Designed miniproteins, single chains, continued (5). Designs and how they scored, part 31

Each design is a single chain, and the fold is of that chain. pLDDT is the mean over its residues in the fold that is shown.

## One batch from the design tools (miniprotein)

Design m17057
Fold by ESMFold2-Fast:
Structure m17057 (fold): chain A 74 residues (1-74)
Amino acid sequence: SRLEELAAEVAAAGAKAVEAYKRAKAGDAAAEEEAKEALAKALAAVREAVREFGVEATEAAIGAAGAAFQAAVA
């Protein structure tokens, strides 16, 4: 569904933002911009999902997508 697609985008972009932020804290200025872009993408997907489906449905879908993402990369 569209909600699952948006939740998957949040999970992937959120993970990318965290990893880029870790590199940025180590002094990689390029990673700082990458972290900002990934965070902005995650926030845009959250806003769209909340707008269409509401907060509770979005939270549940993001939780499920995050778990699925972790399983896929483990």
Scores: mean pLDDT 81

Design m17058
Fold by ESMFold2-Fast:
Structure m17058 (fold): chain A 76 residues (1-76)
Amino acid sequence: MKVKVVLPDGKVVTLEGDKEIIVGVIALIIGVLKAVTGKEYVLVLDGKVYENAVDLLNVELKDGDVIEILEKGTPA
């Protein structure tokens, strides 16, 4: 599948692969952001907020889905 990830700065990254690979890459992106900024981040998909990237493993992801990475405390 192919999904778009919107970073906190508004930059868009396209990820392609199996669900597990996509979730793993998103987890790495969040880990790097936390290491660099010292801030907490959340994920938004279809207006629903997820605190952990692994929570997406229980969600049905489809081609063309847009996942936003936002700083924790930003209104969704």
Scores: mean pLDDT 80

Design m17059
Fold by ESMFold2-Fast:
Structure m17059 (fold): chain A 58 residues (1-58)
Amino acid sequence: SSLKSQLLEAVEALKADPSDVNALKYLNALLLKLGKEPYAENDVAGNLALAQEVLAEL
């Protein structure tokens, strides 16, 4: 899948379960691949917001 499709899946997984540590790690890794530095590694709300901004630009 494209990075955009993968990021969308990670966002949806975290929105469904904000405690999903694997989805958060995956989201953060995808943000780094897209040239965006995540907030703190455990910042679910901040990194979700960042991912949604990135998705709007893709």
Scores: mean pLDDT 84

Design m17060
Fold by ESMFold2-Fast:
Parts: structure tokens; C-alpha cells; sequence
Structure m17060 (fold): chain A 75 residues (1-75)
């Protein structure tokens, strides 16, 4: 994701969820790092991926962030 895209995504996230822009930007950067690792073909725990998908579907941004952080730290 380009810096401009990160900022635009973070602004939408901040406005939609009512969270500070700085917090939204950290979430966007964490998501980008997760996607980058995924595209490198690194193995993932399917249970963690399913939990991530469920949290995203439910709009539980705090849970999404924690799951992505755990995936990144475990790998």
C-alpha cells in the first residue's frame, strides 16, 4: 500500500469507527505487514486466519488488530 492509500484508508477507518487517526494508521500498517507476509507464502495457522475473518466481518477492530499482531509475532 502506498503512503497516500494508507492515509486515505486510515482516515476512512478513523471516521467510521470513531477512533483517533494515529490508531487507525497503526491498524492499516499492521494489516499491510500481514498481507505482505501472506503474499510471501509464509505458512499461517488456519484457526487464526478464520478468527481474523470473523472479527473483520463483525467489525471488531480491536480483535482484528490483536489477531494480526499475534500472527506476525508467531511467524
Amino acid sequence: MREKEQEETAKVLSETLGIPFETALKYVKTLEEFIRRYHRGEPYDEELLERLREAMRNGDIEEVFEIMKEIIEKE
Scores: mean pLDDT 68

Design m17061
Fold by ESMFold2-Fast:
Structure m17061 (fold): chain A 70 residues (1-70)
Amino acid sequence: SHSLEKKLKELKKKYEELLEKYNELYEKLREAQKNNAPQSEINELQAKIKEVESQIKKIDEEGQKLQDEI
């Protein structure tokens, strides 16, 4: 279905955007750890990474469900 294919493309775009954000946050975390940043900053970055991981997992699960419907 064209509608399902469109939803899959939209999910793929969101997935790619989240992966980019995930990589940026990991880069920042690595830099913060290397520079002995305050633990509060490290904790905030780790929390943001965990949130992005949760969002990626949900999109991956939704995409899998839509693929099973095609």
Scores: mean pLDDT 84

Design m17062
Fold by ESMFold2-Fast:
Structure m17062 (fold): chain A 105 residues (1-105)
Amino acid sequence: MIDKAIEEIRKIGKEVREKVWSLDIPEETKLNAMVLVDIFTIELINRFKELFEKGKSKEEIKAEVNRMIDDLKETLYYFAPQHKEEIDKIAEEAKKKLNEIVDKA
């Protein structure tokens, strides 16, 4: 059921948000990054739903999800360039969980 996958994507978005909040960066930068993560989570859910409804393959859906996470990663680098290693780890953990959701959808 697609609704379960959407809720699991929302949960991952919340986990990413919490991990970004734990970074040693200025509070103003954290708030901007939180808004960015929330927007990207909504965009990712909408794109996942669109691809699933169009009957795209799991491999095509994974490729698009991974691309979107890489775009988020690059944007987070702009907000926190000193924390690229932590951001990379957050992005790779999110990709792993999102690929597992696609496999079960």
Scores: mean pLDDT 85

Design m17063
Fold by ESMFold2-Fast:
Structure m17063 (fold): chain A 100 residues (1-100)
Amino acid sequence: MLVSKMVGHILLASEYLAEGDGEGAARSLELARDYLQKYRDELKKQGKLSPEQEKHLDLAIEHLAAAAEAARRGDLEGAREHLRLGLRHLSEFSELEQKE
């Protein structure tokens, strides 16, 4: 549920960035970050996070926050770059999750 909500908001943020809507993008990126933080916290509570997995989730959270801030400033290129980096860290987390 949390992952599906995060992905939905990431897709909405990408659409808003494509349309030049920095405020819409920022709102969706902040919601995606909030759902990702809740997912990280739930995994940590369940003892399901290795230090390497936690590092990639924390970096993804930081990049989603930075993307939202950039989008709010009208820096849509900066927002896209931070979103790209955040997605890379989510991908690296997903690969580690499948090994354990």
Scores: mean pLDDT 86

Design m17064
Fold by ESMFold2-Fast:
Structure m17064 (fold): chain A 97 residues (1-97)
Amino acid sequence: MKVFISNVKVEDIGSLRVVDAEVEVDGKKGIVSLSTNPLPDDGLSIYGNIDDVSLDEIREEQLIAIDQLLELNGKTVDLDSLHPLLRSKILDGVIKS
């Protein structure tokens, strides 16, 4: 499944980084948002569980997903090639649209 990623915007607020992007999957448009604010649900998206996962491990994976999103601005890629957190957020964004 292909996803088109565009209009990637970055905002740094103190120690917090927020990245927003527009996405299109199978003719459906949505918005994806990633941050360096670790949440238990992000651990579930990355590891398939939230047990015994540290907030620092979640934050590191968030940084990897953000870096990937920044590199994909204006590109079409396979959804399955994306970081699990980024893939999960894209699917959520498209469902809400």
Scores: mean pLDDT 75

Design m17065
Fold by ESMFold2-Fast:
Structure m17065 (fold): chain A 68 residues (1-68)
Amino acid sequence: SMKQLVIDEELDSLRELLTSHGVPEEEINRWLDNFRLNASTLSPEEIRRVGKFVKRTLVELLERRRRE
């Protein structure tokens, strides 16, 4: 379905982002599972918006963590 395609695209993007910042696989899996659960109740358009917001927030958080 279109919704599943959008979820998979956002999950792949999140995995790539977290992996590039050296986040442990166990922590990555928790983030992906939480995104899947939340995305199940959303439209494709809402999933894209939430995915962008989450990625932006994570980049800021991970960049601050890396500078320490």
Scores: mean pLDDT 81

Design m17066
Fold by ESMFold2-Fast:
Structure m17066 (fold): chain A 107 residues (1-107)
Amino acid sequence: SMIEEEAKEITEAALELAKELDDELVEKLKEILKEKDPIKAAVGIMKMFGAPGSGEQPSSYSEEEKKKLEELARKVVLVAELAVKLKEKEITEEEALKIAKEELEKL
C-alpha cells in the first residue's frame, strides 16, 4: 500500500527529528504547531531548521498546485507533531506509525 510506505517514511523522519530536539526546540515547535494554516506552520518549521524559504514564490499558483502545497505542508506538520510526541515519550514508534497512517488516509 502506498499509504503504508509513506506512513513509514513519515515515522522515520519524525524519529530522526525527535533525536535533534532539545527542550527549547520542543517549545518552539509547539508554538509553531498552534498555527491553524498548515502552509504557515510548515514554513515556520522549515525556517526553524534553516531551510531557505525566501525565494519569492509566484503569488499565482494554480488550484492543483495549491492543493499539492497544502498536502506537503500537512505532511511536514505531521512529522513535527509526531517528533514532539516521540521526544516527550507521549507515544511509541508503533503508535506514531498508526497515527501517520490514519492522518495520510484523511489527505
Scores: mean pLDDT 78

Design m17067
Fold by ESMFold2-Fast:
Structure m17067 (fold): chain A 74 residues (1-74)
Amino acid sequence: GVDRLLQELEDMIRDMERQFPDDPLAQKAIAQVRRDIEEARRLVAEGRTDEARMLLELAIGLLRIVRGVLRIAS
């Protein structure tokens, strides 16, 4: 559910901040995902749970792509 996706995102953010603390791409992606988390919480409060889930799944995809790029580039 949404709570599991939120927990996964928070874990991914923490790991990226630890692995890439000074990377501007990582910082930009984390900032975007934090905005997406707040929007998803708003959508859940409005009963728009499917839209919230889709947004969080897209956010997970973004962090996975950015993390993959940074691991290859390092």
Scores: mean pLDDT 87

Design m17068
Fold by ESMFold2-Fast:
Structure m17068 (fold): chain A 65 residues (1-65)
Amino acid sequence: SMEARIEELRAEIEELQQELAYLYTEETGTELPEGLVPKPPREPVEVIKERLERLLREARELLAK
């Protein structure tokens, strides 16, 4: 169903955002919010950004329907 796919996309987007946040804190020296476990990315940041953009586009298209 569309709702199940949206929830899947939300979870995947959230994981990718956490990986990007980890890279941001490494670069800027800013601490992660309490309760958020640091998760180093397993892929280059450019690949993570591309995946995030694709998932966000899919989510936007599903929400527009």
Scores: mean pLDDT 70

Design m17069
Fold by ESMFold2-Fast:
Structure m17069 (fold): chain A 60 residues (1-60)
Amino acid sequence: NRGAEGARKAAEESPSRGAAAGGAAALDSHNLVGQRRAAQAYGEGKGEEGAEAGAEGASM
């Protein structure tokens, strides 16, 4: 399933659809879990210390 690999990666990196659907799902029980996880993922590397984390990923 070589085509499935491309589709899977594209689906995971397509937050455009997830953002719209996520808004409706936020009203469900996933509001706290989704928001906390997104904040941790985007907070850590989103312009505060992302540069340092990126430099450490130099494949050494």
Scores: mean pLDDT 48

Design m17070
Fold by ESMFold2-Fast:
Structure m17070 (fold): chain A 120 residues (1-120)
Amino acid sequence: SFDKILEIIKEIIEKEEELIKMVKDNAPKEELTKQLQEIVELEEKLIKEIEAEASKAKGEIKKKLEEIAKYLKEVRSDMTSRINKLLEQNDYEGLIAVNEELIAIYEKIEETLKYLEKLA
């Protein structure tokens, strides 16, 4: 359901904001890695829920949901690579910047999904 998809997006944004605070508070790398893993699990859950909603949809709404799911898979792959490199380099300012970029991406996806819900 769109409600469940939007709830997961809000949870991802909250976890990303928590991660930024943890970095600023000099949390141990092990705690940062655990938070990142929880975010990845929520992102995988989000993609599955969008694909499930797309399977029930028709026409343009189906196409847009499939495009969003594909985009999120591409974002996830790119961001995993970038985050792993930043963690290896102990580049915590870069880690904050990447997670702020992810928050902006999820906020834009939330707006798009709210629009699609009104059309469904």
Scores: mean pLDDT 89

Design m17071
Fold by ESMFold2-Fast:
Structure m17071 (fold): chain A 78 residues (1-78)
Amino acid sequence: LSDELITAAAEAAARVVAGDLEGAIEILKKAGIPEEVARKAVRAGEEAYREAIEAGKSRAQAAIAALKAVLEVVEKYL
């Protein structure tokens, strides 16, 4: 992964944590990720964040889970 893609994934995960899913999709699209892949990555991040919170994990642990999920989808596309 390029430094720019890692930064975009981190910014997208931060937007997912904030509840701004469309903003997260736009960040990934501007980094060169196709819209369908960006939507899949954001959905995976949202699911990971929700599941972590429901499982009683801290917000920091849930945010890390969201970032990992976004990165996994983006990496599989590359």
Scores: mean pLDDT 86

Design m17072
Fold by ESMFold2-Fast:
Structure m17072 (fold): chain A 97 residues (1-97)
Amino acid sequence: SLSASEIYNKINQLIDDALAAYEAGDLEAARKKLEELQEFLLSIPGGQLSLFGAVLGIEKNEDFLEKLKQARELAIKLDMYDTAVLLQSLISTIEFA
Protein backbone atom coordinates (compact mmCIF):
# COMPACT_ATOMS: atom_id res chain seq x y z
CA SER A 1 0.00 0.00 0.00
CA LEU A 2 1.07 3.60 -0.65
CA SER A 3 1.75 6.04 2.20
CA ALA A 4 -0.14 9.37 2.33
CA SER A 5 3.20 11.16 1.87
CA GLU A 6 3.97 9.08 -1.26
CA ILE A 7 0.52 9.85 -2.73
CA TYR A 8 0.90 13.57 -1.98
CA ASN A 9 4.44 13.81 -3.42
CA LYS A 10 3.59 11.80 -6.56
CA ILE A 11 0.48 13.89 -7.36
CA ASN A 12 2.41 17.14 -6.80
CA GLN A 13 5.34 16.01 -8.97
CA LEU A 14 3.12 14.85 -11.86
CA ILE A 15 1.04 18.06 -11.82
CA ASP A 16 4.15 20.27 -11.56
CA ASP A 17 5.74 18.39 -14.48
CA ALA A 18 2.54 18.68 -16.58
CA LEU A 19 2.19 22.42 -15.91
CA ALA A 20 5.90 23.04 -16.61
CA ALA A 21 5.70 21.11 -19.90
CA TYR A 22 2.60 23.09 -20.94
CA GLU A 23 4.32 26.44 -20.08
CA ALA A 24 7.28 25.31 -22.23
CA GLY A 25 4.89 24.57 -25.15
CA ASP A 26 5.49 20.79 -24.96
CA LEU A 27 1.87 19.63 -25.24
CA GLU A 28 2.90 15.98 -25.78
CA ALA A 29 4.90 15.93 -22.52
CA ALA A 30 2.03 17.70 -20.70
CA ARG A 31 -0.46 15.05 -21.92
CA LYS A 32 1.93 12.23 -20.95
CA LYS A 33 2.26 13.57 -17.38
CA LEU A 34 -1.53 13.93 -17.01
CA GLU A 35 -1.96 10.36 -18.36
CA GLU A 36 0.57 9.17 -15.74
CA LEU A 37 -1.42 11.10 -13.09
CA GLN A 38 -4.70 9.44 -14.18
CA GLU A 39 -3.06 5.99 -14.16
CA PHE A 40 -1.56 6.67 -10.71
CA LEU A 41 -4.89 7.88 -9.22
CA LEU A 42 -6.75 4.86 -10.67
CA SER A 43 -4.10 2.56 -9.12
CA ILE A 44 -4.97 3.76 -5.58
CA PRO A 45 -7.79 1.87 -3.80
CA GLY A 46 -10.87 4.13 -3.68
CA GLY A 47 -11.17 4.04 0.12
CA GLN A 48 -7.51 5.06 0.54
CA LEU A 49 -7.82 7.91 -1.98
CA SER A 50 -11.03 9.13 -0.25
CA LEU A 51 -9.29 9.15 3.16
CA PHE A 52 -6.33 11.03 1.62
CA GLY A 53 -8.68 13.69 0.18
CA ALA A 54 -10.66 14.02 3.44
CA VAL A 55 -7.45 14.54 5.48
CA LEU A 56 -6.32 17.30 3.07
CA GLY A 57 -9.77 18.92 3.33
CA ILE A 58 -9.66 18.89 7.14
CA GLU A 59 -6.11 20.35 7.03
CA LYS A 60 -7.36 23.15 4.69
CA ASN A 61 -4.54 22.54 2.20
CA GLU A 62 -5.65 25.32 -0.19
CA ASP A 63 -2.38 25.28 -2.20
CA PHE A 64 -2.85 21.61 -3.10
CA LEU A 65 -6.54 22.19 -3.91
CA GLU A 66 -5.61 25.08 -6.23
CA LYS A 67 -2.95 22.89 -7.90
CA LEU A 68 -5.54 20.14 -8.53
CA LYS A 69 -7.88 22.75 -10.08
CA GLN A 70 -5.05 23.96 -12.36
CA ALA A 71 -4.41 20.35 -13.43
CA ARG A 72 -8.15 19.85 -14.13
CA GLU A 73 -8.25 23.02 -16.28
CA LEU A 74 -5.16 21.86 -18.18
CA ALA A 75 -6.77 18.43 -18.76
CA ILE A 76 -9.85 20.20 -20.24
CA LYS A 77 -7.60 22.35 -22.50
CA LEU A 78 -5.89 19.16 -23.74
CA ASP A 79 -9.26 17.37 -24.34
CA MET A 80 -8.46 14.87 -21.58
CA TYR A 81 -11.99 14.81 -20.16
CA ASP A 82 -11.68 11.49 -18.30
CA THR A 83 -8.65 12.90 -16.44
CA ALA A 84 -10.58 16.14 -15.73
CA VAL A 85 -13.54 14.17 -14.27
CA LEU A 86 -11.21 12.09 -12.06
CA LEU A 87 -9.48 15.26 -10.78
CA GLN A 88 -12.88 16.88 -10.09
CA SER A 89 -13.82 13.82 -7.96
CA LEU A 90 -10.71 14.34 -5.80
CA ILE A 91 -11.30 18.14 -5.65
CA SER A 92 -14.90 17.53 -4.45
CA THR A 93 -13.69 15.09 -1.76
CA ILE A 94 -11.26 17.73 -0.43
CA GLU A 95 -13.78 20.64 -0.63
CA PHE A 96 -16.61 18.74 1.10
CA ALA A 97 -14.50 17.05 3.81
Scores: mean pLDDT 87

Design m17073
Fold by ESMFold2-Fast:
Structure m17073 (fold): chain A 100 residues (1-100)
Amino acid sequence: MKHIQDAKKYLINSLNSVKNGDLVSARNFTKQSILSLGKAVGNPLGAEDVINISDKMGGLIPLVKNTYDMASYMDKKGIKGFSDVAKIAKETLKEVRKYL
């Protein structure tokens, strides 16, 4: 599914931004990943709500954690492609926490 592949691509860009110390770009790429996941599951408006709530809760960490939770849930349901997204989100969380 194109949207799952887009989510993976954006999340890889987020991880690379974190490794480069660019937390602003990391946050923006993670938002694009969540929007792509929302499209993949047919709920783009729900994805916007997750982004808005995550911003109120402190931004990047809640945003990446919500990406991981969503991808892990879909992976457990056997939907192909979400396991890679969950793995990258977990790595991104680990890298972000080094800055806090």
Scores: mean pLDDT 80

Design m17074
Fold by ESMFold2-Fast:
Structure m17074 (fold): chain A 70 residues (1-70)
Amino acid sequence: MKIVEYILKLIRDGVLEVGDYLPTPEQLAAGFGVTLEEAQKAIDELEKRGIVKKTEDGGYVVTEKAKELQ
């Protein structure tokens, strides 16, 4: 998925660090020209891989496990 590849590249390049918030599903959908459902599926895949986790405020943050990509 292009969104998954984009987020992984930002983490590898050090643009997104551990504890940084991802763009919202709405922002990713608009930016990539995909549906909100497709953007959410990409985030769900990153969460399944342990790269991001859902926060109490409903956002998603980069996990310490994502350091394995650097």
Scores: mean pLDDT 81

Design m17075
Fold by ESMFold2-Fast:
Structure m17075 (fold): chain A 94 residues (1-94)
Amino acid sequence: SELEREFVEEVERALREIEEAYKKKDYEKMLEIARRSIERLRELLARTTDPALARKIEEAIGLLESIMEAVRNKDEEKLKSLLELFRAFARSLR
């Protein structure tokens, strides 16, 4: 579906941009990217009537919110673990 395609593209974009910011240790940029991605995902969530897609979008939002919290708390080990989980999540959508 078009919404599913938009969802996958948003997750893949967010992952690429967050990983680039992480390599540069640009934590403010990571928070900006995550916040904007959560806004876009919430818009997609509001447009879907598919419960399975809604669950996946909610999971992506939760992972991004957890990443933001790890960045704010300066929890490098948790951040690294969450980035690995987000990478695995993105791969599962293909």
Scores: mean pLDDT 90

Design m17076
Fold by ESMFold2-Fast:
Structure m17076 (fold): chain A 72 residues (1-72)
Amino acid sequence: SQAAEDQAVVEEMNRRAAELAREPDVTEEKIREALLELLREQGRTDLEPQADVIARQTMLGREDSAARRALL
């Protein structure tokens, strides 16, 4: 189904975003650009809004982790 195909692409985007987020100087913009490139290569530009969400959520999660570490 289309939903299952969409979910597979979303999982791939999340995986790539997580890999990029391991770099200490990565930015939301770099993650977003990498995800947009992935979507263009796969012909899935219809999922560009999802790439924006994933990039943002990945960076917010990283910021929260850093803030929690600073409290210890």
Scores: mean pLDDT 81

Design m17077
Fold by ESMFold2-Fast:
Structure m17077 (fold): chain A 66 residues (1-66)
Amino acid sequence: MQQQLYQFTQDVFRQLLAQGQSPADAIKQALQQTKQLGKQLGVPESVIQDAANKALEDVARELSGT
């Protein structure tokens, strides 16, 4: 479940950035979508937050490396 939410968050965040959204707006949208998916899957809030935060940090690190 963490891996699924992690991958989903990365995919959504990258898609939003590709659509021309700012990193701040993309982060907000990706977090909202990941929380919604996690709740639908019955995943505990702490697990949802850990997976989403890790995914966003990893993508943000990639952007910072540019």
Scores: mean pLDDT 80

Design m17078
Fold by ESMFold2-Fast:
Structure m17078 (fold): chain A 63 residues (1-63)
Amino acid sequence: APLTKMDLDGDGTVGEADLAGVERALAAPGNADNPFVLSFYDVDGDGKVGEEDLARFKAAVAS
């Protein structure tokens, strides 16, 4: 299945670079509800980027 929303570097694989991008986005105050950040990192569609999205990226990287 395509991991298009989680494959942020476009290499066809969800890897450590994608995970690092999410972690950096979450480290900045206010980024969790930033519309630009949400468009890339809100993979569960709950309207914020948080632990659930980070867990999904970690699961994909571990695969």
Scores: mean pLDDT 62

Design m17079
Fold by ESMFold2-Fast:
Order: structure tokens, then C-alpha cells, then sequence
Structure m17079 (fold): chain A 97 residues (1-97)
């Protein structure tokens, strides 16, 4: 469905922004946290593509990734929160379609 493709592209956009943040980080613990978040998003994308999880389950999973990342990389809290807010706004837009 068009909603499915748009949500997959939204998850990919979040992943790429986290990759950019990882590339700028010099802290190994922060890099590890970002790499784990990226892997978890990749798993959510694959499961959602295969129909193994619903859109709402994939959304909830991504919110959990953001919350854990804020806890593990508090130095980037503002950047992560801004990305989460952008994600929530785009998600609401997809739901209206």
C-alpha cells in the first residue's frame, strides 16, 4: 500500500539521520548506541516489509529505539528529540492518507 511505502521511507530517513550523527560522534559508547539503534530500525523495516508486524507495532518499536537512544546518548538528547518530533509529525501525516 502507499501508506506502507511512505512509512518504510520515513523509517529509512530516520536511519540515515542517525548514521550522520554516528559519523560525527567520537565517543565509542555513543557510536555503539547509535549503531544498535540503526540495526534495530533495519529489523523493524524488514519485519514491516514482510508483514510480520503492523504499522502501529513498527511505530511503537521506533519510539522505543528513540527512548533507549536518549538514555544511552544523553549528549545528543536535543538532536534525538528533534528527530523524534519530526518522525511523529510525518507519521501523523501518513495516517491522514
Amino acid sequence: SEKKEKFIELMKKVREKLRELAAKSTDPEVQAALDEAIRRIDELIEKYKKGEISLKEAFTGLVEVFNELIERAPQYRDEIVALMKEFLEEYKKILKE
Scores: mean pLDDT 87

Design m17080
Fold by ESMFold2-Fast:
Structure m17080 (fold): chain A 90 residues (1-90)
Amino acid sequence: MVLNAIVPVRDDVELARRIVEELRRELPPGSTLNVLVLDQGDTDGAVELLVEGLREVAAEKGVTLNITVVEGDSENPEEVAAAIEKFRAA
């Protein structure tokens, strides 16, 4: 199974933990997970928690994990487009 996800993150550590927990439950072993993390000015370590948690899930389940982290505002269409382009190029 191949899953593509775009995750906007701004100082929401609980949301980051919830995403990690849901993916730990839902991802089949041997899946490929491609994640674009849109960093909206995280200062509380939510991006770091999400990235590290996703790496732990991938290691536990034998999932191939590709993470792209890009700074951008989800409300700014030019920044969203730039982030998607980086994600496609990876």
Scores: mean pLDDT 76

Design m17081
Fold by ESMFold2-Fast:
Structure m17081 (fold): chain A 108 residues (1-108)
Amino acid sequence: DPEKEKLIEEILNLSGNQRGYILRLAFRRLSPEELREILSKYVKLSDEEIEALQRGEESAYIELLAKLSEKAGGDEKKIAEILDEILLDAAKLLSPEELREIIKEATK
């Protein structure tokens, strides 16, 4: 999808803070099962933790970052690479319309 590819490229050109906010907004639009499938590649999360991420809870996102940091041995570049992989997987599951809405919210 050329439109979706352009939107994903736009997201990847945003600041790390904006990409983090987009990721949190994307999590709210995914089903718990979709979110589990994406995140289980990197970290083990409980159903409660998955549901909290889907609700957009900031504390749940901070805990996710802590678990990713532990897995990466505190390597900030590896953490950023994992977050970008998660963002790409999440973006592929969203429509171009949903991607435009979350980009607009994150860049206001």
Scores: mean pLDDT 85

Design m17082
Fold by ESMFold2-Fast:
Structure m17082 (fold): chain A 93 residues (1-93)
Amino acid sequence: SAEEILDEAFERIRELAEKHRPELTPEQQKVVDAFLEDLERVRKEAKSPLEALRDGIFLAEKAIENSKDPKLQEFFREVLEILREALERIEAL
């Protein structure tokens, strides 16, 4: 169940990236793709679904902080919301 919530959240993030992809420049797409690779690394290296979500939240927060692009900031804020919702769902189990 915790693993299912984590998998659902990461799938929603991938779907969100694909929805935004046609409106992004090639440079913006590379930033999104690099972020998705970092999320997959976090998923593989984490010892629990809670750790994966907390590390993913940290990555999204850093991406917002380090981005100067309003479209990328909006994408990362949407990612952060998905991850935070998933964290709350697992904590409620």
Scores: mean pLDDT 87

Design m17083
Fold by ESMFold2-Fast:
Structure m17083 (fold): chain A 77 residues (1-77)
Amino acid sequence: MQKKIEELIKKARELSREADKAEEQGDIAKAIALYKEAKALYEEAAALAEQNGDTITEGILRIASAVLDLAIKNLEK
């Protein structure tokens, strides 16, 4: 379980960095798509952390998901 959570976080972090780069380059549609993919991976990792009883990791991952949700909503305005 821990290894799966770490792999999901790593992938989400990579997608988030690609989204940041797309946003900086003015490709808003690509940035939104990549942020949505990263958000989904953080949500999956948070659910696994919850199942494992790791409340701290779950909380951190839910905050990461919420930050990406705010970024998506700001770009869609």
Scores: mean pLDDT 86

Design m17084
Fold by ESMFold2-Fast:
Structure m17084 (fold): chain A 59 residues (1-59)
Amino acid sequence: MYDERVKELEEKLKKAGLLSKFGLTEVDGILDEKAKEAILKYQKFNGLKVDGIVDDETM
């Protein structure tokens, strides 16, 4: 499903050149299995709570 926060995260990763490193190929804002995995990896990478939710704490 579409999620504006997921799109923001994907755009942030694209600007950093990390989109493919986190298993993503597109900025589409779709919360699918690949996006969930990328969110979890991003949270681990930044020392955040690993809950798979993209909120103000994640961004």
Scores: mean pLDDT 73

Design m17085
Fold by ESMFold2-Fast:
Structure m17085 (fold): chain A 86 residues (1-86)
Amino acid sequence: DGLEQAERMADLAVQRARQGDDELAVGAFEAAVRLGLVSGLPEEVVRELMDRTVAELRAAGHDDVAERVREAGRRVIEDARRRGIL
């Protein structure tokens, strides 16, 4: 299931941020958004996943990573629109 896989990758992003692996955290979240969109998840569901992930990162004190994750998610969504995936 695309949603389950996307959620698992988003959870990995939070886990990597908690370990101090900021680059891997951002990369894991980019993969979560890309996988969700390619698997046919509605944009609203992918944006909800992004909002939850950003909120969890901020609650954990990782504000800088949260901003990078939000930026990365927005870029992947915009790229998907340009490619006609959305």
Scores: mean pLDDT 86

Design m17086
Fold by ESMFold2-Fast:
Structure m17086 (fold): chain A 77 residues (1-77)
Amino acid sequence: SKVDELIEKLRKMLDEFEAGKPPPLSEFLKVLNEIRKASKDPKVIKAIREIYEKMFFDGMTGEEFAKFLREKIDEIK
């Protein structure tokens, strides 16, 4: 599905982040928004909302952000 393709794109972006070549935060936000728009699964929508809340309210970035994102995308697999 398109959602699965977007999740795989997000995983590759996380791998690049962990390799010390982080994509811009705006590109992560774009992919997350595309997943939210493409998915009808409440679990996926909830996971994306939780990611936004951590980024927007808690200012989560760096290694902690990468770990949190990876855990959330694995939950929706």
Scores: mean pLDDT 76

Design m17087
Fold by ESMFold2-Fast:
Structure m17087 (fold): chain A 55 residues (1-55)
Amino acid sequence: MARTAEAIELSMGAKAPPVNDEIEGFDAGYEAAKEAGYDPIQGGMVGAHAAQAMG
């Protein structure tokens, strides 16, 4: 879990900032997780949560 979440946040950092909508956060996290080789669904959930926290 920790490594997956960390990898997603690191990968998303390269793409993130304009993502403030929970829905777009999910998509960004999903793609970041896939690129990092982790579970994309969990990546999407992390991305959605991060976007909601920022916006």
Scores: mean pLDDT 64

Design m17088
Fold by ESMFold2-Fast:
Structure m17088 (fold): chain A 55 residues (1-55)
Amino acid sequence: SPVQKAMEELLAKVREMVAQLQQAIAQGAPQSQLDQLQQQIADEVLALDLKISDL
């Protein structure tokens, strides 16, 4: 379905952001940087949730 394809694309973006967050954690980045990455992930997750709710 079109919504499923959009969901998969959005999920791929979230995976990339999560990978960046994991690398930042591994490198001991400050919590402020981790918070920024988490906020970006949260925005994409909200968009994904809205797509799921439209199913």
Scores: mean pLDDT 79

Design m17089
Fold by ESMFold2-Fast:
Structure m17089 (fold): chain A 105 residues (1-105)
Amino acid sequence: SEAAERALTLANQALATSIGALDYVKKAKEYLEKGDFETAKKYAEQAINLAKRAMELVEEVYKLLPELDPETAEQVKGIADIAYRLSQKALEEAKKILEEVEKKM
């Protein structure tokens, strides 16, 4: 169904976006360790923006779940739940990096 295709696309996009957020957290940490606080801040801010976007995509997926058959809903929810957890981790870690940067600026 169109709803199933949309939900799977959004869930996979949320997962990819959450992984991207964690990659920016890793880059922010690397620049923080090098003493490049301006670049560390920029990557941490990008990580926060991607984490929030992934959470928005997850919310869109959850709204579509009632329109799906139970088996597809379970699969899609599984992907969305992983994306949400990764996004929360990226958001928390990026905020900690920003706090460290502010102490050094």
Scores: mean pLDDT 92

Design m17090
Fold by ESMFold2-Fast:
Structure m17090 (fold): chain A 86 residues (1-86)
Amino acid sequence: DEAAKLAEEIKEAIENGTPENLAKLEKLAKKMIELAREAERNKDQAAIEALQAAVAELTPVVKASSKEVRDALLAAQGAEYQKALA
């Protein structure tokens, strides 16, 4: 499960909280967004369900994280949204 592995790496990066890990969080979040788009494009129900489970597991961890961690994750999401809205 690529989604489960990405979720685990994101959790580890959040728990560390170094500047290097903040950059890693942006990259990992972007990979997860790309994986979600690919699963939707391919109508891969198993991959979609795995991604939903991974997001559900990450939600409380992100909510409990620092503002810096949340800002890094939003920056990765914002890049994709900026492309969609621009």
Scores: mean pLDDT 70

Design m17091
Fold by ESMFold2-Fast:
Structure m17091 (fold): chain A 96 residues (1-96)
Amino acid sequence: MFNIEVRRVELPSEEAAREEIERVGAEARKRGALGVAVGARPEDEELVEKAIEVIKEEAEKAGLTGDLVVLVLHHPGFEEKGLKEIEELLEEHEKK
């Protein structure tokens, strides 16, 4: 049994986004939690929500104990990476 904490942040620059990822990641590690960061555009919100739900289901099925922290970053510099990771996650989940 574990808790999932979702944090959403709009950041003015790619550098600020990297600093926030490192800060939240360090906080998660200090708490013994797993940290995941996803870059997304506002128009990709529906995909992001679907990915978060898949992550919840997979983590519950795996019997993870502790906390999972999901950091969603709304910044152009992370668009390509975030979308690719979301698409790959959704494809794996939809494989029958």
Scores: mean pLDDT 63

